# Designs tried in a protein design run: designed miniproteins, single chains. Part 87

Each design is a single chain, and the fold is of that chain. pLDDT is the mean over its residues in the fold that is shown.

## One batch from the design tools (miniprotein)

Design m3203
Fold by ESMFold2-Fast:
Structure m3203 (fold): chain A 80 residues (1-80)
Amino acid sequence: SMFDEVLEYILERLRKRYNLSDEELEKVGELFRSLPKEEQERLIEYYKLVTDPSSSDVDKALGRMGLSAFELELLEQLKK
């Protein structure tokens, strides 16, 4: 599903950018799956802005910012 694709994308970014351990990534995956539907849908929208061939450079930047903000939120929840 698109949701699983977005989750995979975020987990890969967290591994590469923040050097999260496999254990931490598993916890992030659990947190992501427990997100309210509204937040899941919002993340799918940001992901589409980044990956849609029709997206402008501005749309891609907005999508990237949205995903990055959410990554930081997940990291905060993980370390809390």
Scores: mean pLDDT 82

Design m3204
Fold by ESMFold2-Fast:
Structure m3204 (fold): chain A 64 residues (1-64)
Amino acid sequence: LAEARVEVHVFEEDGEVVVLATVVLDGEVVGVGVARTASGSPEAVARAKAEAVARALADAAANL
């Protein structure tokens, strides 16, 4: 009943970094967020991760 987690997956496609974030509640995906960056710098990747997580949390909140 009370297990909630955020999973972040980072992969590269066509020279871009793609970040997929999912919010999982009780074993079910309740929110998803995606962000991309063309820069590939550590700062750009960190920003993309933050954006993907924020989008996933907003999506989860809308579904709950």
Scores: mean pLDDT 80

Design m3205
Fold by ESMFold2-Fast:
Formats: sequence, structure tokens, C-alpha cells
Structure m3205 (fold): chain A 80 residues (1-80)
Amino acid sequence: MKEELKTALEVAKRHLEKVKEGGSREDKNAAAIAVGVGFRLMGQTEEGQRLAKEIGFSDDEEAAKLTEEGIEKIEAALEE
């Protein structure tokens, strides 16, 4: 559980940096998937699916912001 959540967090952070650097639609989608997986592991499947869709369909600036919000929630869950 914790190791899987750490992996999802690392993947989300990696793709967030690429999105901030003007990454591709693929980087944005990978960030969305990683956040969605992290939220599912936290038992928040519906919220994770909603956030992942918003990231995938947003512009790069909004997608980066939403991905950062997702990362913060995953990091908070790992501190418990």
C-alpha cells in the first residue's frame, strides 16, 4: 500500500515537471493517470477519476496546478 502510493507520487511528480517545461499531451495524460491511481489507493476513487479527467482536458497551466493539488493530497496521506 505505502510503496504503491509512493510510486504513484513519484510518477506524478516526474510528469508534472515535464508539463511545467512545456511537455506533451502524453505527459499531461500520464500525470492525470498517476494522480488517479494515487487517489484510488487512498480510497478516493471517484474524486481521483474526476481530478484525472480535469487534468487531461485542461490547458497545461491548469493541468500543472491540478496535478500539484493531487500531489499535495497524496503526500499528506503518506505522512499518516
Scores: mean pLDDT 80

Design m3206
Fold by ESMFold2-Fast:
Structure m3206 (fold): chain A 60 residues (1-60)
Amino acid sequence: MIEEIKKEYVKISEEITKLVRQLRKALADGNKEEAEKLQAKIMELSKQSAELMRKIRERL
C-alpha cells in the first residue's frame, strides 16, 4: 500500500519537473496562454503531491 503511494509520488514529481521545463520555454517564447495552462497543471500536481504526502504520514 505505502509502496504504491511512493511510486505515485515519484511519478508526479517527474511530471512536475517536465512541466516546469515546458513552462520556462513557454515564458521565454512569450506564449502566455501555454504558460498559464502549464502553471495550472503544475498547481494541480502539487496539490496531488501534498495529498500523497498526507497519506504517507497517515500510514506511519
Scores: mean pLDDT 80

Design m3207
Fold by ESMFold2-Fast:
Structure m3207 (fold): chain A 58 residues (1-58)
Amino acid sequence: GMEEALRVALEMGGAAAASAAWEGIKTGDREAAIKGLRQALEKGADAEAARRALEVLE
């Protein structure tokens, strides 16, 4: 779930991806987490970490 996505992002050093996953956890909104992770991937910020976190969240 969202906690696993956060752990993966943190382990890969993806600060933007980790922030997106954490916001989803804080709000209880999985859609917000997915949206934030997709935005991080699109901007190229932590693209690999964001992609991996999205895979975990699927």
Scores: mean pLDDT 77

Design m3208
Fold by ESMFold2-Fast:
Structure m3208 (fold): chain A 78 residues (1-78)
Amino acid sequence: QYIERGKELYEQGKYEEAAKYYLAAISKDPNNAEAWYNLGLALYELGKYDEAAKAFEKALELDPNYEKARKELEKVKK
């Protein structure tokens, strides 16, 4: 539920609110790679590039085959 609600807020451009929902998802399950990936997307939109990169790195640590997280991390690090 937290991830789905976060995605709805993200699609509305409410990135700070989306990030709060993704953080709530991580609080319940810190090994949820999708929650870390989505947190990275919200942080990127907020201009928090270093924090976004760390979130994408965490998603890849949890799921090394998470190609979406890999692509976003490469974009952020340039």
Scores: mean pLDDT 87

Design m3209
Fold by ESMFold2-Fast:
Formats: C-alpha cells, sequence, structure tokens
Structure m3209 (fold): chain A 83 residues (1-83)
C-alpha cells in the first residue's frame, strides 16, 4: 500500500539521519509525506511526519540529531498504528 511505502521511506530517512545524510533524509521524508497524504493517513501521522521533516532540517543546520531521531521514531509509530 501507499502507507506501507511511506513507512519504509521514513525508516530510510531515520537511517540517513543517523548517518548525517540530512539531504537524503529530507528528500525521503518529503516523498513519505506525499504518499501518506495520498493514502489518506490520519492527521496524527501527517503531523508527526511534518514535525520529523522540520526537525531534520534543523539537525542539518545544528548537527544535533537528538530531536530529529525522536520525531522520526514518533512518525514511524504513528504510521504503524494505521497498518
Amino acid sequence: SLLEQALELVRQALEATREGDYDKAIELLEQALELAEKAGASDEAIEALRFALSSVKLAKQTGDTTRAIEDLERAIEAIEKEL
């Protein structure tokens, strides 16, 4: 499903963030958000994805991944609850 594809992209974005590849993480999260929206995901899942995207963009600027990893894990949890 589109939502399962979105989940896989968020997991890849988490790995990219841990590796410091913020540009890849941002691209993956933007694709995941588009797929989740097309799938009709909950407002909770969409909001979690938007927070994760913002946190990764901040991590790119600061080099601190702590919040980005937490927000990515929350986005994964929110999507998994709908599968």
Scores: mean pLDDT 91

Design m3210
Fold by ESMFold2-Fast:
Structure m3210 (fold): chain A 74 residues (1-74)
Amino acid sequence: KEEQEALDYVRKAAQAVVAGNGDEALRIVEEFVKKSKDKELAIWALRAVSTVATHYGLNETAERVRKLREEVEK
């Protein structure tokens, strides 16, 4: 199920953020965006990861995820 897959990727990316691994979090969410055929779901996942990254102070990661979201929204 696409919603369950999105949740799994967001959970993995969030775990990477909590561990301080911003590059890993970005890689994980990028992989989901490439696989997802649901644009709205991809945008949701990117917003979720950006929010978690901001909350944990990984502002560069949050900005990179935000830019990827802008590209997907085209």
Scores: mean pLDDT 84

Design m3211
Fold by ESMFold2-Fast:
Structure m3211 (fold): chain A 66 residues (1-66)
Amino acid sequence: MSSKELAEKIVKSVEQGLRDSGVPEEQVEKTVEELKKALEELLKKNPNASDEDLSRVAQEVLDRSR
C-alpha cells in the first residue's frame, strides 16, 4: 500500500471513529479537514512516509483537538 493510500485509510478510520463516538458532524468535518491537511503536508515533505509516521501525525492532530 502506498503512503497516500495509507493516509486515506487513516482519514477514513478517524472519521468513522469520531462519528461512532457521537461527535457532532461539524466537529468531525473540522477534525478530518485538519487531519487531511497535516497528512498532505507530511507527504509533501516525505512522499515515502511510513504507516508509523502517518499514525504519529494523525495522533498529534487528535491530541490538539482535545
Scores: mean pLDDT 79

Design m3212
Fold by ESMFold2-Fast:
Structure m3212 (fold): chain A 66 residues (1-66)
Amino acid sequence: MSDKEIEEAVKKAKEEMLEAAKQGASREELAQLGQKYINKYAETDEEATRLSQEISKALGEILAQQ
């Protein structure tokens, strides 16, 4: 996948995780939601690693704002 496709996948994951966090989702539930996006969009181990890093960063930012 392209860098732009990774950015779009991360953006969608962050938006859904942020909405779930506002509904009171646990850290575990948010992590599972992020993993769902990694599984959906990653076709290679390198793509999975990059998506995992970006989604983990987004999760940390969301949790810091609660």
Scores: mean pLDDT 80

Design m3213
Fold by ESMFold2-Fast:
Structure m3213 (fold): chain A 78 residues (1-78)
Amino acid sequence: GALSAEEKEEIAKTAEELREEAERLEREKASGEEILEFAERRAEAMLKLIKATEKDEEFIKEAEEQIKEELEKLRELL
């Protein structure tokens, strides 16, 4: 398939690591704007990589939707 189980696991781990990084920045008194900007830039880089390496349109759409959902949740918390 276009994406292996290992690749899906790596994407999930990256998303979790980004969440942990955002929480660490908040604890270190980084502004909510700085945290959100960092998360948005990282998400854009991740999406570009997925689109460049993957041909599975369904997975790309699901990844985009999941990333957007996580960014919206982060935005609501900040």
Scores: mean pLDDT 71

Design m3214
Fold by ESMFold2-Fast:
Structure m3214 (fold): chain A 66 residues (1-66)
Amino acid sequence: GLDDRIAAAAREAAERTGLPLEKAAAAIQLLVEDPEATAEEIAERTGISVEAARTVKRIAEEAGLV
């Protein structure tokens, strides 16, 4: 279901960005709650870089979460 897709996307984001899984999961969850969130907003709210946030957005889009 949705929770399984969120968990899979979070793991992929952590692997591709080198982020701790907790931070990757927070960024993915934020995008599920706010699909319109910009990379800059994700970076500010989760404490990750804007570049990492862009990668997370791409992964969420590929996973069908946004």
Scores: mean pLDDT 85

Design m3215
Fold by ESMFold2-Fast:
Structure m3215 (fold): chain A 61 residues (1-61)
Amino acid sequence: SVLDLLTPEELAVASLIAQGKSQREIGRTLGISPGTVSRHIRNGLRKTGVKSREELGKLIF
């Protein structure tokens, strides 16, 4: 699965995106900064080849 390319933290971010959470809500939920959330999103996009955070969230389905 393409999800196997993600670290546990990147997968957690993708799962919260799938739930409709904003970057600030994801940061609060995981106890990380908004900048770290952005880094995990960029890494997830790069590893999976999808083009948007919305598409990254859809990979969880």
Scores: mean pLDDT 85

Design m3216
Fold by ESMFold2-Fast:
Structure m3216 (fold): chain A 94 residues (1-94)
Amino acid sequence: SMEEEFKEAVELIGKLLDHIKKVNPNATKEDVIDFFESTSLDEALELSEEELEWLAELILKYKDDPEKLAEVLKKEHPELYEKLHETLKKSLSD
């Protein structure tokens, strides 16, 4: 169901946020960007510089609220939401 797909996306985004916080609990926008570049998530998601900056800001705003981050992603950038879900499913489940 769409509800189960959304729940899975929230869980995977939560894992991503936990990984970022584990590397740097006081992460700045630049630290989040560096995380994406060092893990090649920016390349896997085919993010432009503008999209990467936008996503990094969103992650900082909702770093303790993966459900809200997923909701905003799905509403504001549905293509990136779907690509992120698929990429995280492969990267964090494998």
Scores: mean pLDDT 82

Design m3217
Fold by ESMFold2-Fast:
Structure m3217 (fold): chain A 55 residues (1-55)
Amino acid sequence: MSRAELEALARELAADPSLTDDQVVFRVVDLLLEAGYSEEEAAALAAEIHRRLAA
């Protein structure tokens, strides 16, 4: 999965007012892990994407 696809999914999740910031981050991490990223890389990328959407 490309970074642009992950950012699009994260943006869609962040647009849902019923989801907390933590829930958005956890779902993005799960997607990154499924795509073959390490736990450390997945957490870092999810936090980066979430920061870009929230800032």
Scores: mean pLDDT 74

Design m3218
Fold by ESMFold2-Fast:
Structure m3218 (fold): chain A 55 residues (1-55)
Amino acid sequence: SRSEEREEILREIGEKLREIGDIIDKGLEAEKKLKEGLPLSKEEQEALEAMKTKA
């Protein structure tokens, strides 16, 4: 039904929005740690790089 189609689309949009938000949040946290002179994990470095690529 149309309602089911809308629910599916909204769920997909929500998932993509959350993924983008997670990348940005992790990238910003990694940048803050880097500015504070703290060591970054490989995952934090990758998140920072992903944020730079998408920005």
Scores: mean pLDDT 77

Design m3219
Fold by ESMFold2-Fast:
Structure m3219 (fold): chain A 103 residues (1-103)
Amino acid sequence: NRKEELQERTLELFGQYLKAVQELLKKSGDEEDRKKQAEAWKNFFTTFGFDELGEKFQEAMLNGDLDRALEIWGEFVEQLSEEQIEALRDVLEVVLERLKESS
């Protein structure tokens, strides 16, 4: 099933993204950076109409709970169309390539 393959791929990419961002936040040492990032992701979920998932994601990010953040991302992408998941995969691939280049 192509939708399942796209969901698995976006989860893999988002997991890599979360780990990379956590390492950057650890290097900054600034609690405000973590709070700003968590709020930005809450706003992202809210833009798609997923206010409750956004609040849960914000909490997971503030606690450094990457496993929980990835579970919430999985719940989010299950609600999306195949085309929307494919677009998110493409965006995550570009973001991860740029993060690797800046490291």
Scores: mean pLDDT 81

Design m3220
Fold by ESMFold2-Fast:
Structure m3220 (fold): chain A 61 residues (1-61)
Amino acid sequence: MSDEELLAEAERLLAEGRVEEAEAIYEKLLKSKDPEIKKKAYEKLIEIGVERLKAAVEKVT
């Protein structure tokens, strides 16, 4: 399985609302030798983290 295939799988899981499963794949991609894939995985993890933080703050406030 290529890193590009894993990236596509994570994108699909996010679209289906399976955020935890997508995060696990993005974390694996951070160990990739391909710097472009590492950048994309990191960017997606930050985006997910920000969205989760906003949702948590809105729920408690």
Scores: mean pLDDT 78

Design m3221
Fold by ESMFold2-Fast:
Structure m3221 (fold): chain A 71 residues (1-71)
Amino acid sequence: SMADKEKALELLEEVDRLGTQLAIAGQLEEAREVGKLAQEAKELLDKGDYKKAVEIAEEALRLAREKLSQL
């Protein structure tokens, strides 16, 4: 749905913000792991699989928050 598309885009914006914070903190491997999930969600958006894009974007956000909490 278009609502799922909008939600996935909002989640990915937050993921990109947190991934950048990980990279600035020198957590390059952790930033790369988060980036892989973000890229998977973006590919799902390109394919029109908005519901799965939300699910993967939420997983990327969860991982980013977990990695940042360990700093």
Scores: mean pLDDT 89

Design m3222
Fold by ESMFold2-Fast:
Structure m3222 (fold): chain A 81 residues (1-81)
Amino acid sequence: SMEELEKLKKEGEELFKKGLEAFKEGDYEKALEYFEKARETYEEAIRLARELGDEKLALELEIDLGLVDILYGVAKLLLSK
């Protein structure tokens, strides 16, 4: 449903925000955990957007997911040093 899609979008945004806060504090392990959860939530939102025929929203969510994946990679690199 559109309501479930909006819920998943907001949940993904909140998880990403929590990941960014942990990242800013230098807690890269916690940042990775939140970014992984955000990734899973955005992937589910993208699937639902496509099922509902909202390709524009699916593309916007894929851009957000791409940013999560970049920051996940950066956090992982910083943790390995």
Scores: mean pLDDT 88

Design m3223
Fold by ESMFold2-Fast:
Structure m3223 (fold): chain A 75 residues (1-75)
Amino acid sequence: DEAKKYIELGKKYEEEGDYLKAGDYYRLAGQYYFLEGRYDEAAKYFRKAAELYEKAGDRRGATASLGNARIAELK
């Protein structure tokens, strides 16, 4: 499963302290679940991405990912 690979990579980079890459991979997992219609999982990983982007100081990435999570939560 492609999303599980992204989650594993996100976890790896989070453990290494590379919050920007971790956020990118969790965002990709969220996008994958959203396209599959798995909106609860999509919202979960978009929120995780937003948290990691905030830790990285990427305000734009955090805002975009939080917005995507909220859209998924409304489905």
Scores: mean pLDDT 89

Design m3224
Fold by ESMFold2-Fast:
Structure m3224 (fold): chain A 59 residues (1-59)
Amino acid sequence: REELVERLKAADPGEQGRILQELLDSGEITPQEAVELVARARGGKPFPADSFVPEPAPP
């Protein structure tokens, strides 16, 4: 798991999304775990809810 954090840290924001999706699709990690990994990789910063747009995801 610490290796995944390191990998995310080294990747660009766009690459981080791809890596997370790949891991989730493979079943390596759960969505909850992915959120924690991202927060850790960002330097322990919590997700800012206000930064999320109030719009549902497209299909």
Scores: mean pLDDT 67

Design m3225
Fold by ESMFold2-Fast:
Structure m3225 (fold): chain A 58 residues (1-58)
Amino acid sequence: MKKEKAEKLRNEAFQAFLDGDYEKASELFTKAAEYYREAGDENRARSLETFAEQLKKK
């Protein structure tokens, strides 16, 4: 299920963020957002895409 993949990627993204790897976190959040969008969760996808863009600026 796309939602399960999105949740797993989101958790991996948070772990990368906590480790200070903002580039990896941004990539994983972007991938999670794509799966959330395909699962019909547009609001969550958009929020994660915005956060990923903010991390790229760090």
Scores: mean pLDDT 80

Design m3226
Fold by ESMFold2-Fast:
Structure m3226 (fold): chain A 78 residues (1-78)
Amino acid sequence: MLEEAREHLQKALEALRRGDAEEAREHLEKAIEALERLPRTPATSEALTHAREALEALRRGDAEAAREHAQKALEALE
């Protein structure tokens, strides 16, 4: 569901803002799972790409890049 993906992206951004990398990772993984279940549209494809880039940035310890990509993923779903 689109709302589920959006909710998890919002929670990931909040976790990143607090410096909670593990909570951010859990919510990014859930957002990616939700996006993968949605129909492929330009918006959902762009959101999925950015959500995956946010997760990879977080895995590299780049919290700033993770935050930027998570924000772009959320914006794509507006």
Scores: mean pLDDT 86

Design m3228
Fold by ESMFold2-Fast:
Parts: structure tokens; sequence; C-alpha cells
Structure m3228 (fold): chain A 67 residues (1-67)
């Protein structure tokens, strides 16, 4: 899913930049638009990590949807 992949990349980039709120938002969007269970789960974990303030974990899970 192109939209999920794009959201995952945006979440990973935001997490790498230390923007946990933007990374959390990207992870949540990836979860919502994901068409595969794997992308949906990665988005959910990214959103949860964002809520906990763990930007590094958000970046890691965002990359799971990257090309």
Amino acid sequence: NEDASRSGRAAAEAGAAGDAAAASTGGYQMHKVAETPEQSEAGRRAAEAGAAGDAAAISKYGLLAHE
C-alpha cells in the first residue's frame, strides 16, 4: 500500500529527527491506511511508542513499511 509506505517513511524520518509527536501521527496514519496485517501492526506499534515518547522506537517501526 503506497499510502501506508509513505506514512511509514514520514514517521521514520520524524522519529530520526526527534519529533515524537509527528512520528506518532505518521504511525497512526500508517495503521489506518495499511492493507496488510504487517503494515497495520507496525503502524500500531509506532503510534504506541509515540504516545510513550520513544522517538527511536517510532523510527524503527516506521522503517518496517519502508521500501
Scores: mean pLDDT 66

Design m3229
Fold by ESMFold2-Fast:
Structure m3229 (fold): chain A 76 residues (1-76)
Amino acid sequence: VSTSALTRALGKAAANDGMTMSDSTLRERARRLRAEADALGIPRSAVLRILNDTEDPASAPRAAALEIRAIAAELD
């Protein structure tokens, strides 16, 4: 899973919430999610899956962060 895939998923979530984000903002958020997933040893594909499968698009980035933290706790 590439940073561009995460950027697109975040853009879709923002659009579904009626928000407009700059490409710069979306790229920064995608980089932060990627860095957090990499630091915790979480596959980026899992992050992307969570973002796509979230019922509430507005909460998608938060849901991904929470899931990453939960998986990290299991890996302790």
Scores: mean pLDDT 59

Design m3230
Fold by ESMFold2-Fast:
Structure m3230 (fold): chain A 72 residues (1-72)
Amino acid sequence: NILRAVGHVIRGIGAYLDGDHREAARSFLEAARLLAEEGLNEEAKKVLERGIELTTDPEEIARLQEALEEVE
């Protein structure tokens, strides 16, 4: 559901602004997963790229990069 993906992007931005970078990364991962399921692979990649830019945790960055490589 595209609306659910948008909700997760908003949550990710909110978590980032609150300093919760781990929750921000998790929200961007879920948004990208939902977008990819709808066939919106370019939008999923953009969400993952933004999540990588906003995240400072090496483990979360690695997870986002892994997901980015899996999106076609």
Scores: mean pLDDT 79

Design m3231
Fold by ESMFold2-Fast:
Structure m3231 (fold): chain A 75 residues (1-75)
Amino acid sequence: MSEEERELAERIAREAFAEAGVEVLDVHVVESGGELNVVVTVPEVTEKARALVEPLAKRLSEELGRPAKVILREA
């Protein structure tokens, strides 16, 4: 993936969580087999945070024109 694509994916993820009022400690984007894996690290994996995963994955796939997966990680 390009650096611009990585930065865009990180920005979209951070914006989505900020809009929902969910704290984010880190966002890590990795490419595997043509799919973007966006790992969002939160202090606690709440029901609210889990509810953001599917809408964010869809938004990322639409914006970037490729498959994207969102993975929640607890610190």
Scores: mean pLDDT 83

Design m3232
Fold by ESMFold2-Fast:
Structure m3232 (fold): chain A 62 residues (1-62)
Amino acid sequence: MRERIEELRRRVRELAAQLPAPVAAAYGIRIIEAELLADEGRLEEALRLLEELLREAEERVA
């Protein structure tokens, strides 16, 4: 679980870097929220949030 969260976080960050600065900043904040959830032991919620962010970022970059 933790390894998958780190991988998704990295992929979301990579895609967000291709977006306009204010949009990329918003993704950064949401990634931090997912990391805080993971630190609280809420790994399933962190994973779900990152998967949602990845999907949204992929749609925006494409």
Scores: mean pLDDT 79

Design m3233
Fold by ESMFold2-Fast:
Structure m3233 (fold): chain A 63 residues (1-63)
Amino acid sequence: MSEEELQKKIEELENEAVRAAALGDYATAAEYLRKLAELQKEAGNEKVAERVLKSADELLALA
């Protein structure tokens, strides 16, 4: 995956997670954040991926 393609996919997953959370679907929002964290790790952003996974776990606790 190109860096540009990867960045676009990251942005799409961020938007989906925000949308799900806004609807109160915290379980779905957490799932999108987990996918986002995987992409961030593939992009070499391990610290960002770690923070995103923590946010996913926090949202799942609210579900």
Scores: mean pLDDT 82

Design m3234
Fold by ESMFold2-Fast:
Structure m3234 (fold): chain A 60 residues (1-60)
Amino acid sequence: SSAEVRRKFEELLAEAKAGKISPEEAVERLVEYVKSLGYNDVVAEVARAELREALEELGL
């Protein structure tokens, strides 16, 4: 992923871990962000799956 996508991933994961946003909201914000950068649906779905997996590892 690009540096911008990685930064957003880490930011949203930290916000969900802190309870500032729901895990579902974190995933949707990441997908929206990836698409806003002009990436296609395949890249967006990979980002969704990666963040969802990271959240599940945290029990979220």
Scores: mean pLDDT 87

Design m3235
Fold by ESMFold2-Fast:
Structure m3235 (fold): chain A 60 residues (1-60)
Amino acid sequence: DALKDKILKTIIGYTLVLKEGASVGQVARDTGISPGTATRILNELEAEGLIERVGSSYVA
């Protein structure tokens, strides 16, 4: 899924380049989607073991 790949790469960028987690709001803004859609895809990526939730943020 192209959108899941885009979101995963966004989180990898925050984690590796900025050394920070990405919030739902940051992902939604950066990818141009609604926070509800971002939350659903982030939950799918977390369930697949590709990202981890740390507080209110996600890391790769």
Scores: mean pLDDT 82

Design m3236
Fold by ESMFold2-Fast:
Structure m3236 (fold): chain A 69 residues (1-69)
Amino acid sequence: MPKTKEAEEALQKGKEAFDAGNYEEAIRWYEKALEIDPENKEARANLGLVRAKLAGGDTSGVYEATKNA
């Protein structure tokens, strides 16, 4: 059977870290989940979101600001 249980645990820990604002720790857990289950779309989506926040800060306002031109 695929390592779904281990991937789910990693995904949950990543979500807990994200909820606590520990984005770097959340990235590590989501990456671990993807190493165990590369097809885990939720882990991939969450990893993308966390990386966006870490890379430049505010992801919610940046696109809106540029769109106002």
Scores: mean pLDDT 71

Design m3237
Fold by ESMFold2-Fast:
Structure m3237 (fold): chain A 81 residues (1-81)
Amino acid sequence: GLAAARAELERLYEEALKLIEEIKKETDLLRLIGLALRAIGIRFDAELIRKRYPELAALADRVLEAADRAIELAMEKIKSL
């Protein structure tokens, strides 16, 4: 239902923010790849919720933006190692 979808987006948003902070501190290549894959998963889940519940588009867009930042940061760090 809508309430469960909202709660899931809020959980995904918090997870994406934690991934950004973890990626900032991580220097191990395999762990950075794992963190990037987790961010990609968050992005995928947020997109599915956005399509199913257009009323949550604004919250889903915030989750997508945070997940995209995590992916970009991980890719930049991998390239700089």
Scores: mean pLDDT 91

Design m3238
Fold by ESMFold2-Fast:
Structure m3238 (fold): chain A 70 residues (1-70)
Amino acid sequence: MESRKALAKAIAAALLVVGGEFLLSLGKEEEARKDFEESIKLAKEALKSGDPVAKPIAERALKKAEELLK
């Protein structure tokens, strides 16, 4: 059950990055920032669970969201 929650959080984090990038393309920087912040939160939670399938998805989302917030 923990593994399923970790994977769901990792996927949600990845989707928030995609949504945030789309918002940035529309000039909606504040809305995009909120999506990236939520993505970072969910990715970090997914990584704490130690699920091997969630890990690469969460790491990719975390790295990209952090890069786009800078």
Scores: mean pLDDT 83

Design m3239
Fold by ESMFold2-Fast:
Structure m3239 (fold): chain A 99 residues (1-99)
Amino acid sequence: MEAEKYFELGKKLLGESKLDEAIEAFEKAIELDPDYAEAYFYLGEAYYLKEKYEEAVEYYEKAIELDPDYKKAYENLGKVYEKLGKKEKAKEYYAKAKE
């Protein structure tokens, strides 16, 4: 599907540290498929790498909303909450990632 092509482009750009271009590609994937949990996850990753931690939280939470078994999104929410100094919330998300 066209959404998957933008998603794969976003992953390639993310691997090249082209963070703004990766974000645009993932946003196009989501525009074409709003239920694309993995695209929301990688949007969170791109924002995390830009140190935009509040935006990273938003996108990881959306990935979990669409796929409640997305263990990697719970792990990465834990990491973001550690960066935000929210130690107890980080611990809660790390625990959920292990379930």
Scores: mean pLDDT 87

Design m3240
Fold by ESMFold2-Fast:
Structure m3240 (fold): chain A 65 residues (1-65)
Amino acid sequence: IDEKEVLAALGDIYEWLGKKFEEQGKYEEAAEYYEKAAKYYREAGDEEKAKEAEAKAKEAREKAA
């Protein structure tokens, strides 16, 4: 396992947490976890997953407002 594999795994974990908080109506927390997922995916070089996580974070933030 190298740094990119660890970063991608962290992205997956944070995206899963974001989804779970979103399902519970905790949109502010969901947005924070999706933002963390996007950062780790980008550091891992997975731009597609990073953009998807950023979109989910934006939607969660809009629902929290």
Scores: mean pLDDT 84

Design m3241
Fold by ESMFold2-Fast:
Structure m3241 (fold): chain A 69 residues (1-69)
Amino acid sequence: MSAGTRTAIELASRDYGIPVSELTEIVRLVLEGRLEEAREKAEELGKRYGVDAEEIFRIAVEIARLERS
């Protein structure tokens, strides 16, 4: 991943309290087009960390767009 993408993951990790490793995995799933698995991972992370799953998925998609740019 680019330095910009890594920074975006680190900022999201700080804001939502989700580990960088977990956010990196969901961003990779989005980049690979594995959107169903990314949504399932967002639901899991939402339950574990008390964050809305749709918000986690939205952030992962936005970060993946930075990597594709």
Scores: mean pLDDT 85

